# Designed miniproteins, single chains, continued (4), part 92

Each design is a single chain, and the fold is of that chain. pLDDT is the mean over its residues in the fold that is shown.

## One batch from the design tools (miniprotein)

Design m15166
Fold by ESMFold2-Fast:
Structure m15166 (fold): chain A 66 residues (1-66)
Amino acid sequence: RVEPPPEFVLWGETVPGRDFTDEERRRALEFARAVDPSLPVLVLTSAEADAFARRRAPEQERVAAR
């Protein structure tokens, strides 16, 4: 098992709110596998990644306040 959940996120140059094309996702996966096939890969748009980060921001702030 991987100790931390490393997020290998590739969204490249894309319009905010636009999802990747199938070809962009395929190239990102091929690149990730060529570098290290054991790395987890998440191909997220900037909006998806931002939404994910925002969900954790309040909790992170509360933990830091302790």
Scores: mean pLDDT 52

Design m15167
Fold by ESMFold2-Fast:
Structure m15167 (fold): chain A 72 residues (1-72)
Amino acid sequence: GAQGAADGAKEGAERAGVPGASLGAYIHSLRGNADEKGASGAGFGAAIVAGMTLGPEGSQNGAKRGAELGEK
């Protein structure tokens, strides 16, 4: 839900700043209010951000954590 998207955006921002937060929040707002869509947006944003910073392992861990937060 909305809280999960906000938490996912925060996690994305923590890993590489505004781009991760913006992408996660943007996808959630456009694709609707379902928890699954929030989790997908947050996970995708976190994966991109972590991937740019930490490489493949960072991308995988970022996606997992973003999705967990996005489900809330």
Scores: mean pLDDT 53

Design m15168
Fold by ESMFold2-Fast:
Structure m15168 (fold): chain A 100 residues (1-100)
Amino acid sequence: GGLVEVNSRDLSPDGKTEFVGGVGADGHAVVVVYKIENGKRTEVASARVGPAGSRVTGVGVSPDGKRLYAVVEHADGTVELLLLDAETLEILEVLGRGTP
């Protein structure tokens, strides 16, 4: 889906995939994946990764292109570091969580 706020971008090691983190139109933390072919950017996946009032503030793809790191800030000030599958955007692990 479309983002109303874009906070972070990262390119895959081969430059063919762009990961974008921010806020979706519904007010939730969202990651969007774009495929880059012949200079054209096409959305291929999106996932909500946090509750209402949350935002993605950072994304970073692993050197092998298989994992995505996402920093999610919640409205209550809680910050989570998530490990996602870079293709499916499935949350594989919560690597860290800060509470107020």
Scores: mean pLDDT 84

Design m15169
Fold by ESMFold2-Fast:
Structure m15169 (fold): chain A 87 residues (1-87)
Amino acid sequence: MEEEVKALREAAKHLEEAIRNPDTFAEHLRKAAFYASKTSKEDFDKLNEVLARAAQARSAGAPLDTVRKLLEEGVKIAREAAEKHAA
């Protein structure tokens, strides 16, 4: 539980950094995916779907607003999961 909560918070932090600095997108998305892999399978599945969509949108050259919206969705998912597990 504690390790999963920490991983969820770290994933959210890296997604927030990707939003703040698009030039570090690939690095922070990779770190977010790494921490997401340390969460429960249910939380990982939810995060992985959004992270995959964000990576694909960025690779396709989608507008920054589109990528930002997907990253914000990922932050929300990670934070809500962390709050539920923190009891």
Scores: mean pLDDT 81

Design m15170
Fold by ESMFold2-Fast:
Structure m15170 (fold): chain A 81 residues (1-81)
Amino acid sequence: MLEEALEAVRQAIEALRREDYYTASGLLVQAIELLKRSERPNEAAIRALEEALDHLTKKRDGEAALRAAEEALELLERALA
């Protein structure tokens, strides 16, 4: 579960860097859903991913979406340590 969410976030970041916003939005949604289904959801990472999705889909700000997704990745990697 967490490993799958982490991979989805990494793929979303790569898509954002390529300005492939359609693929990025789908991967962000997938990562959020995977994290919400965990026994102990990382609420900070979920909020960062929801901010990334909001920047991308509602505000149309790819740079802000990328920064929020990178913050979520750091939070998830810290949870694995």
Scores: mean pLDDT 84

Design m15171
Fold by ESMFold2-Fast:
Structure m15171 (fold): chain A 75 residues (1-75)
Amino acid sequence: MSAEELRERVRELKRVALESESEEEQLKAIDEIGRLARIPEVRELALEALREIALDKSLSEKVRQRAKEQITRLE
């Protein structure tokens, strides 16, 4: 997968995490962003996405907490 494809994948997963009506889908998207953040080419983009999700007060506490846990694992 190219760096451009990886960046697009992070953006799509961020959209799912922010907009999905399914908490299960939101949590899965966050976990996938966390996995992609281990790839150097998209690490910063993925961390930015996780930080935005963690700070979004419209999301459930579980979803925000999952994003915070992924950030902690990467730092």
Scores: mean pLDDT 86

Design m15172
Fold by ESMFold2-Fast:
Structure m15172 (fold): chain A 63 residues (1-63)
Amino acid sequence: GAEAVRAVLAAHGVELSDVSAEGLVEAAREHGADRVATAVAQGLGLDEAQRAALRAALEAATA
C-alpha cells in the first residue's frame, strides 16, 4: 500500500495525496524502488536515512 510511503514523507514534512503516493508506487514498479527513492530524495533534499526508509516503503508496496 501507499500508506507507508505517505508516512515516510509526512515525517519529513511532505504531505502527499493518495493519488500522488500511488503514483510513486507505480513509478517504483516500472523503474525500481531505489531509482524512484533516489529521485525523490534529490528533489526534496532527503538525507540518506530518509531515502533508505522511502526505498524500503516502496519495495514493500511493490512486493
Scores: mean pLDDT 79

Design m15173
Fold by ESMFold2-Fast:
Structure m15173 (fold): chain A 85 residues (1-85)
Amino acid sequence: MKEKETNLLVAAYLHIASGDLDGALALTVELAKISENPVEVVRQVAKALIEAGRKEDALRLLDAVSPHLTPEQRAEVERLKAEIA
């Protein structure tokens, strides 16, 4: 990963660990805008939220990033959303 992408991903995980789910969501949206693989980054953060027992927040994350994705990337996120729901 590029350094900026890695730093934002680490920050998102720290926000999840501290219980600041809104902060993690905002950082993941920014990361999706700059990432070369936004679907994989979104998948990793969503998985961390699910593992923390925050399934509803994982679904909110997927909805929040969708406007920043291509149609093909949105289709992948919709499949992930269906797997979670």
Scores: mean pLDDT 77

Design m15174
Fold by ESMFold2-Fast:
Structure m15174 (fold): chain A 73 residues (1-73)
Amino acid sequence: EIEELLSKYPLSPPNKQIIAEYAKARNLSKEEIEAIAKFLESHGYDFNVLLDIINALQNLPREKHIEAIKNFK
């Protein structure tokens, strides 16, 4: 379950909600969801950084999500 997976990370409630909603909308795998959470971990769980990465990912096919996350600055 997405919410259980995200509970492993010290995400704020707004951050958890955005990731969970996006993951459900795009039918993301556990690996893709963890990639987003770990990306945020490396950026101090910043809400604006989360919005930027989600906006970048929205226009990409699901198969490119992990690649895009790894290459996002």
Scores: mean pLDDT 81

Design m15175
Fold by ESMFold2-Fast:
Structure m15175 (fold): chain A 85 residues (1-85)
Amino acid sequence: SQAEDDERMVKGAESFVEVTELALRQGVELGMTQEDIEAAKKGALERVEQLIEEAKKNNAEKGVEAAEEARKRVEEIVEEAKKEI
């Protein structure tokens, strides 16, 4: 159903943000360079675009909103990581 697709897509976007934040936090602790962080940012934003496209193909309106919010969160997480190195 549409509601099940929305729920799945929202959870997917939220989980991706959570995993990305944890991975960057741990990576910075382990000596990530600015180049490593920029590469991680590029990969994360490419994944967010895929999540937006998938949500649109499934008519998951809430999923699209969650994926767009994930883009903002990824950019915030990356800027925070850059301040720690």
Scores: mean pLDDT 87

Design m15176
Fold by ESMFold2-Fast:
Structure m15176 (fold): chain A 75 residues (1-75)
Amino acid sequence: SLLEELREAVEKEDVEKVKEILEKIGKAAQGHMSADVRAFLEELLAETKNREIQTLIGSLLHGMEVSDKFSLPVP
């Protein structure tokens, strides 16, 4: 799964791989990311000490927060 690949890339501090996986997650989620996925990303952000990875995860979470602010159940 993308989440497992993301965790492994974060643990290896593979910034390029983290960026690639986060782009895939963002593209797949497009306004419909679950609370569980968001919590997983927040946990990884808290665990990582790599500044570039923190920035990448934070950027995706910020995008999700903006979407979540007005996320109405729409078909």
Scores: mean pLDDT 71

Design m15177
Fold by ESMFold2-Fast:
Structure m15177 (fold): chain A 65 residues (1-65)
Amino acid sequence: KEKELQRKAASLYTASSINASGAEVNRMLAERSSPEMSEKFLADAELNEETSRINLKKAEELEAL
């Protein structure tokens, strides 16, 4: 039981890290793009950041069980 929760938490933590990296890449692309494309990349970065936070919170909640 405990080991299953720890593994699920680890998976969600990894997913959170991947989403955070995706957000960073999109912010870098926004800096190098046209104004129109920059707005799109910034929106994608915000979505990745939100998904990262949700996954991190879920991982922390599972570890607390």
Scores: mean pLDDT 83

Design m15178
Fold by ESMFold2-Fast:
Structure m15178 (fold): chain A 87 residues (1-87)
Amino acid sequence: MLDLEQLLASIEAAAKKLGLPEEVVEEMRALAREAAESDLEGAARALGRMMALMVLHSPEASEEARKLAEIILNSPLEEAGKALAAY
């Protein structure tokens, strides 16, 4: 079981570390709630999207990492998995 409050606290800490905009932080909080209420597959998808959002908004992320993050956000889980394997 995901501890939603701990997950939200982790998002807040990551947002401060990465300097994420508040709109991105709110999207990540929504994904965290989705993950907490989902089955294992749904939780994995939501957590993957949260990671992709952090990469896209990180000033130190490589162009390749940002492209992979965009694929994760815009692709079903199967295609995102293939993209990760090919990275």
Scores: mean pLDDT 69

Design m15179
Fold by ESMFold2-Fast:
Structure m15179 (fold): chain A 64 residues (1-64)
Amino acid sequence: SEELIKKVEEQAQKFAEALSRSLDDGLKLMPELQKARDEVEKATGLKVTAWGSPDGSYEVIIEK
């Protein structure tokens, strides 16, 4: 659902922001990003790619 998708986007953004501060801070948020992605995949049956980069950019792709 849209709420689960928003949660993944939020976690990807937080992950990227944390990585821009330090690798350690980013890695602490990785389990939450993975959990949010898994929930969308379970609920929709769609493939979800969600990631963040140390430059503060993030990506969420939901595909059939």
Scores: mean pLDDT 78

Design m15180
Fold by ESMFold2-Fast:
Structure m15180 (fold): chain A 113 residues (1-113)
Amino acid sequence: AEAVAAVAELEDLLSRIYIKARIEYYLNPDDEAVKRIYELVLDVERKLVDFYEGKTSLDDVIKAVEELLKAAKEAGFTDIARDAERMLENLKVLSQYSQEEVRAAFAAVRAAR
């Protein structure tokens, strides 16, 4: 239940970050900071899918979110930085479980959507 709740919030936070980054990129496509944030969000999404498919570790997902957080803070994207910090809190909760249990929690959240 706790792992499922952490996964659900993690996916909701990532969706919110993606929408914000996508809108900003479409409005300012020549802004290198905006493009970098958008590419880092896509990297987080890709690594999360790879983790779910058994192709990478949760640590690789954590590193991708840490890089996104750093870039968002440096660029002044306060809302994205806040949501990325909350994603890291949820990933820390998930790191207490086996990777098999975390993948099962992702499967449960995905089946409910």
Scores: mean pLDDT 85

Design m15181
Fold by ESMFold2-Fast:
Structure m15181 (fold): chain A 79 residues (1-79)
Amino acid sequence: SSETEKKIDEIEREFLVRVQEVLDDESLSAEEKLARIRELIEEYKKRMLELAPDKEEHIERAAESALAWAEEQIAAREA
């Protein structure tokens, strides 16, 4: 793959790993997990937008989907 594709894959992989670490952290409340994940999403958006500014709409959609997924995971785990 191109250098840009490799960087996108790395950003996505790092993001997913960090989100999973937050979700698995039993010391954090649901509110704390959500706050930290929102912070990770903002970092993801910034990195992706710097790499692919022409994909802003796609990046925003991916961020929305990631947040929705994380909210569902938190709800399922903190029941």
Scores: mean pLDDT 84

Design m15182
Fold by ESMFold2-Fast:
Structure m15182 (fold): chain A 55 residues (1-55)
Amino acid sequence: SLSLEDFIAKMREEAERRAKEENLSEREVQAQLSSIDALEAYAKAQGVTEAKILY
């Protein structure tokens, strides 16, 4: 299982990879990264430390 920090880092890497593959605008990339940041903040607020079942 990944730590929450490692899981979020992988989500950011995948978002950047998909952005290049799909030719997303910088604004769309920023929107995806902001959503990932919001998810991280929410997960930390709920006491989530590991991403055992998060897809």
Scores: mean pLDDT 75

Design m15183
Fold by ESMFold2-Fast:
Structure m15183 (fold): chain A 90 residues (1-90)
Amino acid sequence: SDEEFREKEEEAKERALEALDKIIEEMEKKHNKTISDEQREEIKKAVVEELENLLESLKKNNGFTDKGLESALKLTVGFGYNLVSKVIEE
């Protein structure tokens, strides 16, 4: 149902943002640097947009399953890690 899809989407967003916050904290500690609030907001926006695009693809391909959702989340977290790494390491 549309409501069930919405609930799973919201849970995925919460999990992605929680993972992103942990990645930011770990990368800031590792490099002894702080990401600006503006950079943090841009990263969060990009991560959410990536997740939404992946979820839309799952819907179109009849792949909106628990495994599909977990795969989309893993890809989204990896995308977020790469963005944080680029911002901190440059």
Scores: mean pLDDT 84

Design m15184
Fold by ESMFold2-Fast:
Structure m15184 (fold): chain A 96 residues (1-96)
Amino acid sequence: SMFEELKRELVKELEKLKEVVNSIKDVPEEEKEKLLSAIDEAIAQVKAAKSPEEVQQAFSSLADALKEYITYVKKEEDRKKIEELVNKIQEIVDKI
């Protein structure tokens, strides 16, 4: 199924986002943990999703957590890495 393939690709990009977040050292641990928890919740919701609407719902909470997290990222290079992954995630979501 194209839907199941897109869900798998989406989970892969979310896992890459976790790796990038873990590589950034200038964000307070509490803010990092909040975003990592939001990503894990989004991954679980995407895996369980039965419709495009359920995938969209998973990203609402993640988008809010990500917006807060970015305000703590000091290095331009790290912000660009996150932005590139978020853009890829959005492209996959838009195809679902």
Scores: mean pLDDT 86

Design m15185
Fold by ESMFold2-Fast:
Structure m15185 (fold): chain A 83 residues (1-83)
Amino acid sequence: GAEKYAELAAEGARLAGRGDKEGNAAKYTGGVLKALGSALAGALAGEGGEKAAEAAEKAAEEEGTEGGKLAAEAAKAAAEGAR
C-alpha cells in the first residue's frame, strides 16, 4: 500500500543523510535514488507519492543533514511531477 512507499522513501532519505555525514557518495546517491524512486512509484501506483514525500521530509528533518534534505526534495519533485 501507500505505507510501503512511505517507508522506502524515509529509508532513502536516512541513507542519503548517512552518506552525507560519512562522506560516502555511493550511500548518498543510493539514498537519493531510493527516496525519489519510491515517491515516483507511489505516485504512479495512483496513491502513495504524497505520503512517500512526506515520510522522506520527516526522515530528513530527523537526520538534520543537507543530503537528507536533498533526497526529500527529490522525492517531493518526483511525486508532484507524476500527477
Scores: mean pLDDT 80

Design m15186
Fold by ESMFold2-Fast:
Structure m15186 (fold): chain A 81 residues (1-81)
Amino acid sequence: DRDAIRQQLYDQIDQQRAAAMQNVRSDQQRRAVDSRTAYRRQIADTLINAPGISPALLQAMANTQSGGVKDIAQMILDIIQ
């Protein structure tokens, strides 16, 4: 269901944050990782709550978008397949 997909997506985002934090050596790098994590969570919430979200729409986003939108669309698609 929607809540299970959201939880798995948040878990993956948190794992990516933890991996990125292993390479942090400065406060500036820490802020950059936290900003990217917040942005990814915002995209995740937007896509999960979008009316009419479907595997076909997610595949189109994964193929045509870039950056965080592409990554999150692909992560959701992988979870629901």
Scores: mean pLDDT 81

Design m15187
Fold by ESMFold2-Fast:
Structure m15187 (fold): chain A 86 residues (1-86)
Amino acid sequence: SLEEELAEAIKNKEIGSAIKLAIEMMREGRTPSDSLISGIAKQLGVSPSTVRKILRESVEKGEEEGLSADQTAILALTKLGKKRFA
């Protein structure tokens, strides 16, 4: 399942894959669990609320602009990177 793949990506520190899987889950109308969001947040050194906000905003913008899941994941990764260094 996407949730199992996301948990494995987090465990393996594959953050790009984790964000892509989270975006795919959200585009299917599912929300990643708080534990999965916390796992992503820990790997990036940001708060879980920051991860939730950026994933939501990236999905919303991606749908508005007609972006693919892959393009939406790149947008989310870019925004998360800026928060890590800002």
Scores: mean pLDDT 83

Design m15188
Fold by ESMFold2-Fast:
Structure m15188 (fold): chain A 95 residues (1-95)
Amino acid sequence: HMEEEIREYLELIREKEEELRREIEEAGVGPDDPLIEAQRIAEAVARLLQKANELGLEDPEIIRLVARFIERVRRGEPVEVALERALEEAERLAE
């Protein structure tokens, strides 16, 4: 029953990504702005969820993977580095 929730979440993330990207373009914000950082995080989560789903990971594994990614970002790890680590973990889980 969590498969529908993940699908809805992926669709929501895509919609939010497009909306946020449009707002950023309209606002003319710079690369160091919090809004740009929020976009990078949203895009990274979307990519991670898509990859995990493509690899056939189970719902609990996907949730833990996303949680660890967010935890790393919150600890100050660069979004791109945290995403790379999370994608590597996803591939290892799928083996």
Scores: mean pLDDT 73

Design m15189
Fold by ESMFold2-Fast:
Structure m15189 (fold): chain A 96 residues (1-96)
Amino acid sequence: MHVLSADEREAAALLRAAAAELEAAPDLVREAAIALAALLARLGLVTAEEVRAIIAETDREELIKRLEEALEKLKEIGAPQSLIDGVEYLLERLKK
């Protein structure tokens, strides 16, 4: 049982919004990268330097790799299932 903080809830909402935009326009890889970077930063899982690296690297293949690494990290730290589901949904959309 995980209670999301207001910041985690907002980050999850931003990630879901980015995933919905990718469903409508699958080539908006940069929007997905920005949403992921914001989510990870709010959770304290990445530094500002890592956030800049994620945003700068907008290649679809590299973004998929970083999302898979982020998903494993979220599972490792016991992140809320809603955040894990959000990352998995975004990753599935990018792979198609």
Scores: mean pLDDT 63

Design m15190
Fold by ESMFold2-Fast:
Structure m15190 (fold): chain A 111 residues (1-111)
Amino acid sequence: MRRIGLFGAGRAGQVAARRLAERAARGEVEVVAVADGDEAALRAVGEFLRARGIEPALILAPNTPEGGREATRAMAELGAEAIVAAVENEDVRLAIAETARELGVEARGVG
């Protein structure tokens, strides 16, 4: 079962979280962590996932390139094999992708 970290708890992150919850219900993935700079959005996505039997770590990280790098490292330490970057900012997505590549972790962006 693939271990996934999600960066982004805004609109795109909410859509990604729903898709990941559907895949987790089928035994295809485990969501190990969610990260966002908005504590309220992060908490809301965490509650959505916990209501579905998913217990992700919640990581408060700013929606900046450096925040994306730090969150990606933290998610990899939690055993994430892939990161879904659900943020519209290209520089943040690029920073996540570069850091994931350095750590041998897959990265996917959603807009």
Scores: mean pLDDT 89

Design m15191
Fold by ESMFold2-Fast:
Structure m15191 (fold): chain A 91 residues (1-91)
Amino acid sequence: SAKAEALAHLARAREAVRAGDFRTAARHTLEAVRAAEPLLPPEQAREAVRLAVATAILLIAADISEGEDKRIDEEAALALIDELEALVRAA
């Protein structure tokens, strides 16, 4: 199902973050919202898109950051992935 596909992409995004592959994590986060968007009411779809884009920005920023800045962006991105997963699971 599209919901299972979206959740699988979010799981791959988390795995990519753990591996330090932030650009792959950003791609999977965007693929997750692409799969989930048609399943969500318009307001939730808009929120899912905002969360996914914000997550991708933080992950790409983490990829080019060093030290504390990388950690902060990584932690913020993981928190947004958790919010996006909750939204997808509620669909």
Scores: mean pLDDT 89

Design m15192
Fold by ESMFold2-Fast:
Parts: C-alpha cells; sequence; structure tokens
Structure m15192 (fold): chain A 65 residues (1-65)
C-alpha cells in the first residue's frame, strides 16, 4: 500500500516511463534488484519494450506485491 502510493506520486504527470527511469524510481522506493527484475519481467509481457505507461507500471508492481 505505502509503496504503491509513493510510486503513484513519483509517476504523477508521466504518460510514459523508460526502463532506466523505472529502475531508478523502484530502487528509490526500497525495491531490491531481484524485485525490480521480477517487476520488469511482468512488464515485458504487457508493455512496449523499454517504454511503459503509468497504468502498466502500477499494475505490474501491484501484481508483484
Amino acid sequence: SDKIRKLEEKLKGKTTISTGELVDILRSLGFSDEEIDEILNILSTIGNPGRFTRGQVIGAVEKYL
């Protein structure tokens, strides 16, 4: 819940997020490299390679948690 809320705040006003930007955001929220890899794996099944929508990112993190 708290991680999702902070994620939503960091993604506010963003329409698309690059892989690098997402990794930096997730790391800043206390996700481990292993957790980030799993979230990116979920995103790779539903998003465009290297570029994701705010909704896709939030959905993938919620699915992981």
Scores: mean pLDDT 80

Design m15193
Fold by ESMFold2-Fast:
Structure m15193 (fold): chain A 72 residues (1-72)
Amino acid sequence: MDDETVRRAARVIATRYAEKHKLPEEAVELLAEEIVREYRALDPSLPDSVRLQTAYRRAVARFKAEHPEWFA
């Protein structure tokens, strides 16, 4: 999965997450960036779907820890 595809997938995931949790528009961009960051930190030999799913879970956990006010 190339850089552009990862950024596009991350933005779609972040948008759906923010919509479900009624988060501000700013949260979409921050969460998308965290998903991309976590994806790049993972072993590139992992299947793309596994790597993206793992990145998403890690990003959400970190995002909740860094922005507890948005989940009150």
Scores: mean pLDDT 80

Design m15194
Fold by ESMFold2-Fast:
Structure m15194 (fold): chain A 73 residues (1-73)
Amino acid sequence: SSREELIQRLEEAGVEREVAEAQLNLMEAFENKDLEGAIEQVRKLYDLAKDPKEKEALQLLLETLEKHKKELE
């Protein structure tokens, strides 16, 4: 499947499988306009991230998405 091919390419680039799966799930959530799903995947990526700069970027994205969700409620 195209999903498995993308995961394999990300693994070849040094991305762990769980991170690759969460990244693809995040992209699918954005394509489907699933804000709650996007928030869940960003939280998962944050927990899996080891680089402090990546964690800071993911935290900013998470706060932005949670603020947007609150404004829609």
Scores: mean pLDDT 84

Design m15195
Fold by ESMFold2-Fast:
Structure m15195 (fold): chain A 56 residues (1-56)
Amino acid sequence: SAEAEAIAARAAADSRGLDARGAEAVGGMLKQELLELGASEEFAERAARDVIAAGA
């Protein structure tokens, strides 16, 4: 959904200033939020990985 994609994109952008631990925490919270919005497990997992990678 457009809403889930927008949330994931914002989280990835915001995570670029975080250390690895901070990015991992944000990724975990994002995955939980996306699943609660009804996103697929595959999409939520990919979005979380993107956030963690951006913060590394």
Scores: mean pLDDT 76

Design m15196
Fold by ESMFold2-Fast:
Structure m15196 (fold): chain A 81 residues (1-81)
Amino acid sequence: MAEELLKEGEEYLKQGKLEEALKKYEEALEIYRERGDEVGVATALANIGKVYKAMGEFEKAFEYYNKAGMLLLQLAVDKVL
């Protein structure tokens, strides 16, 4: 269901329903964390950042983008072949 929550969040974001979009992405983040899906966690964090950017909360948006990017970088380093 986390994939559906990301899709619903994107639909709300496109409609300018920022609080609804944030709720859907936060719900997806919880599911990804429970599953240990680190790529899913990074994706949800990046989407939360996108919502904060749309809200004009640029400092929070930057923080969430950095959290997502650092997590993806850590995963890439751990998977060096």
Scores: mean pLDDT 83

Design m15197
Fold by ESMFold2-Fast:
Structure m15197 (fold): chain A 79 residues (1-79)
Amino acid sequence: MKAVLQALVDQARATLAGAVPRTEEERAAVAALQAAVDAAEAVLAAGGSAEELEAAREALLAASTDLGIAQLKAGVASL
């Protein structure tokens, strides 16, 4: 699980590095994903339980999905 969470954190950081927020909702989604990455990294650094690692993974996936939706909406709104 730890290696899977680390891979998801790395993917989320790549997503954040490529994100150029244009709307308030996109900025909020970027902030939420950043918070999820920070929380996941804290769990990894502390050597958290399997339950904590799973919760961090679920939160990170949810935040990534929310950002994807916000980016699609921003693409329409910026027309």
Scores: mean pLDDT 79

Design m15198
Fold by ESMFold2-Fast:
Structure m15198 (fold): chain A 97 residues (1-97)
Amino acid sequence: MEEEERKRLEEAKREREELIELILRIVETSASEEEAIIALAKAILERLGLPPLPADAGLADIARRVSELLGEPVSPQDVRDGVSRLIASALAIAAAR
């Protein structure tokens, strides 16, 4: 393995660990599943370099932003389901450590 490839793999591993830590923190600090889903969806959009959503933005606003980003219709339920799966996956990975 070349040094550049090793550095990229280590950076990718750190980014995955940081994302898992972010998900766990959001879940721990959220008062409800809906609050965790909204907070995590906003955090992911911010990490993608998109303009921040208003503090009072809900699932409908997030779904609209994602629809614009993908050029495809995305419902609030699609956002809820997708983020819920991401949370479940992160929790499973954390439990395996």
Scores: mean pLDDT 78

Design m15199
Fold by ESMFold2-Fast:
Structure m15199 (fold): chain A 68 residues (1-68)
Amino acid sequence: SPSAAERAAALAELPRVALIQYFVGRITGERLSPESEAFMEAIWAAASEAERAAARAEAEELLAQEAA
């Protein structure tokens, strides 16, 4: 089973990963479930402007990699 430290590290990355996925969804127009959309919107609203900008750049890079 994951240690408490491993779980803490995963949880610390969760907002960043969620923010990237939220932006990917907005760019691609993918439909989320209402619960997933509400969760992603909450993460987005809690994020700083710098975190949103970083997530956008990473989402665009990820999509460019998938297109290549």
Scores: mean pLDDT 69

Design m15200
Fold by ESMFold2-Fast:
Structure m15200 (fold): chain A 58 residues (1-58)
Amino acid sequence: MIDQLSFLPEEEKQKILEMEDKLLEEVKQLRAQGAPAEELLDFTEKKVAEIVDYINSL
């Protein structure tokens, strides 16, 4: 996946990195709030799907 991003314009790579950073931050916040592992997994899967959909829209 990472190697496949090399064909994307720099601006799109930056946006994808920002989406990943936001996902990591939100997961950390949910974990800090005591969210169970199942909710963390579901949230992560939904956010990853959003990132994949964005990449597929390019």
Scores: mean pLDDT 76

Design m15201
Fold by ESMFold2-Fast:
Structure m15201 (fold): chain A 63 residues (1-63)
Amino acid sequence: KVEELKKKAEEHLELGKEYSERAKALYDLGPEYSDEYYQAMYKAAEHYVKAQELRKEAARLEA
């Protein structure tokens, strides 16, 4: 159970990184992609928050 939470946290961290890289590429393409850029940034933030929550839950179960 705890290992599963840690694995899910790592998966969300990787997804967050992918969305951050996508946002960077969209930003470099120009302002016509601003909507896609902000959507990618929001998704990256959501995945990072979810990863943090899962890590906290894993720590709580180990305590």
Scores: mean pLDDT 82

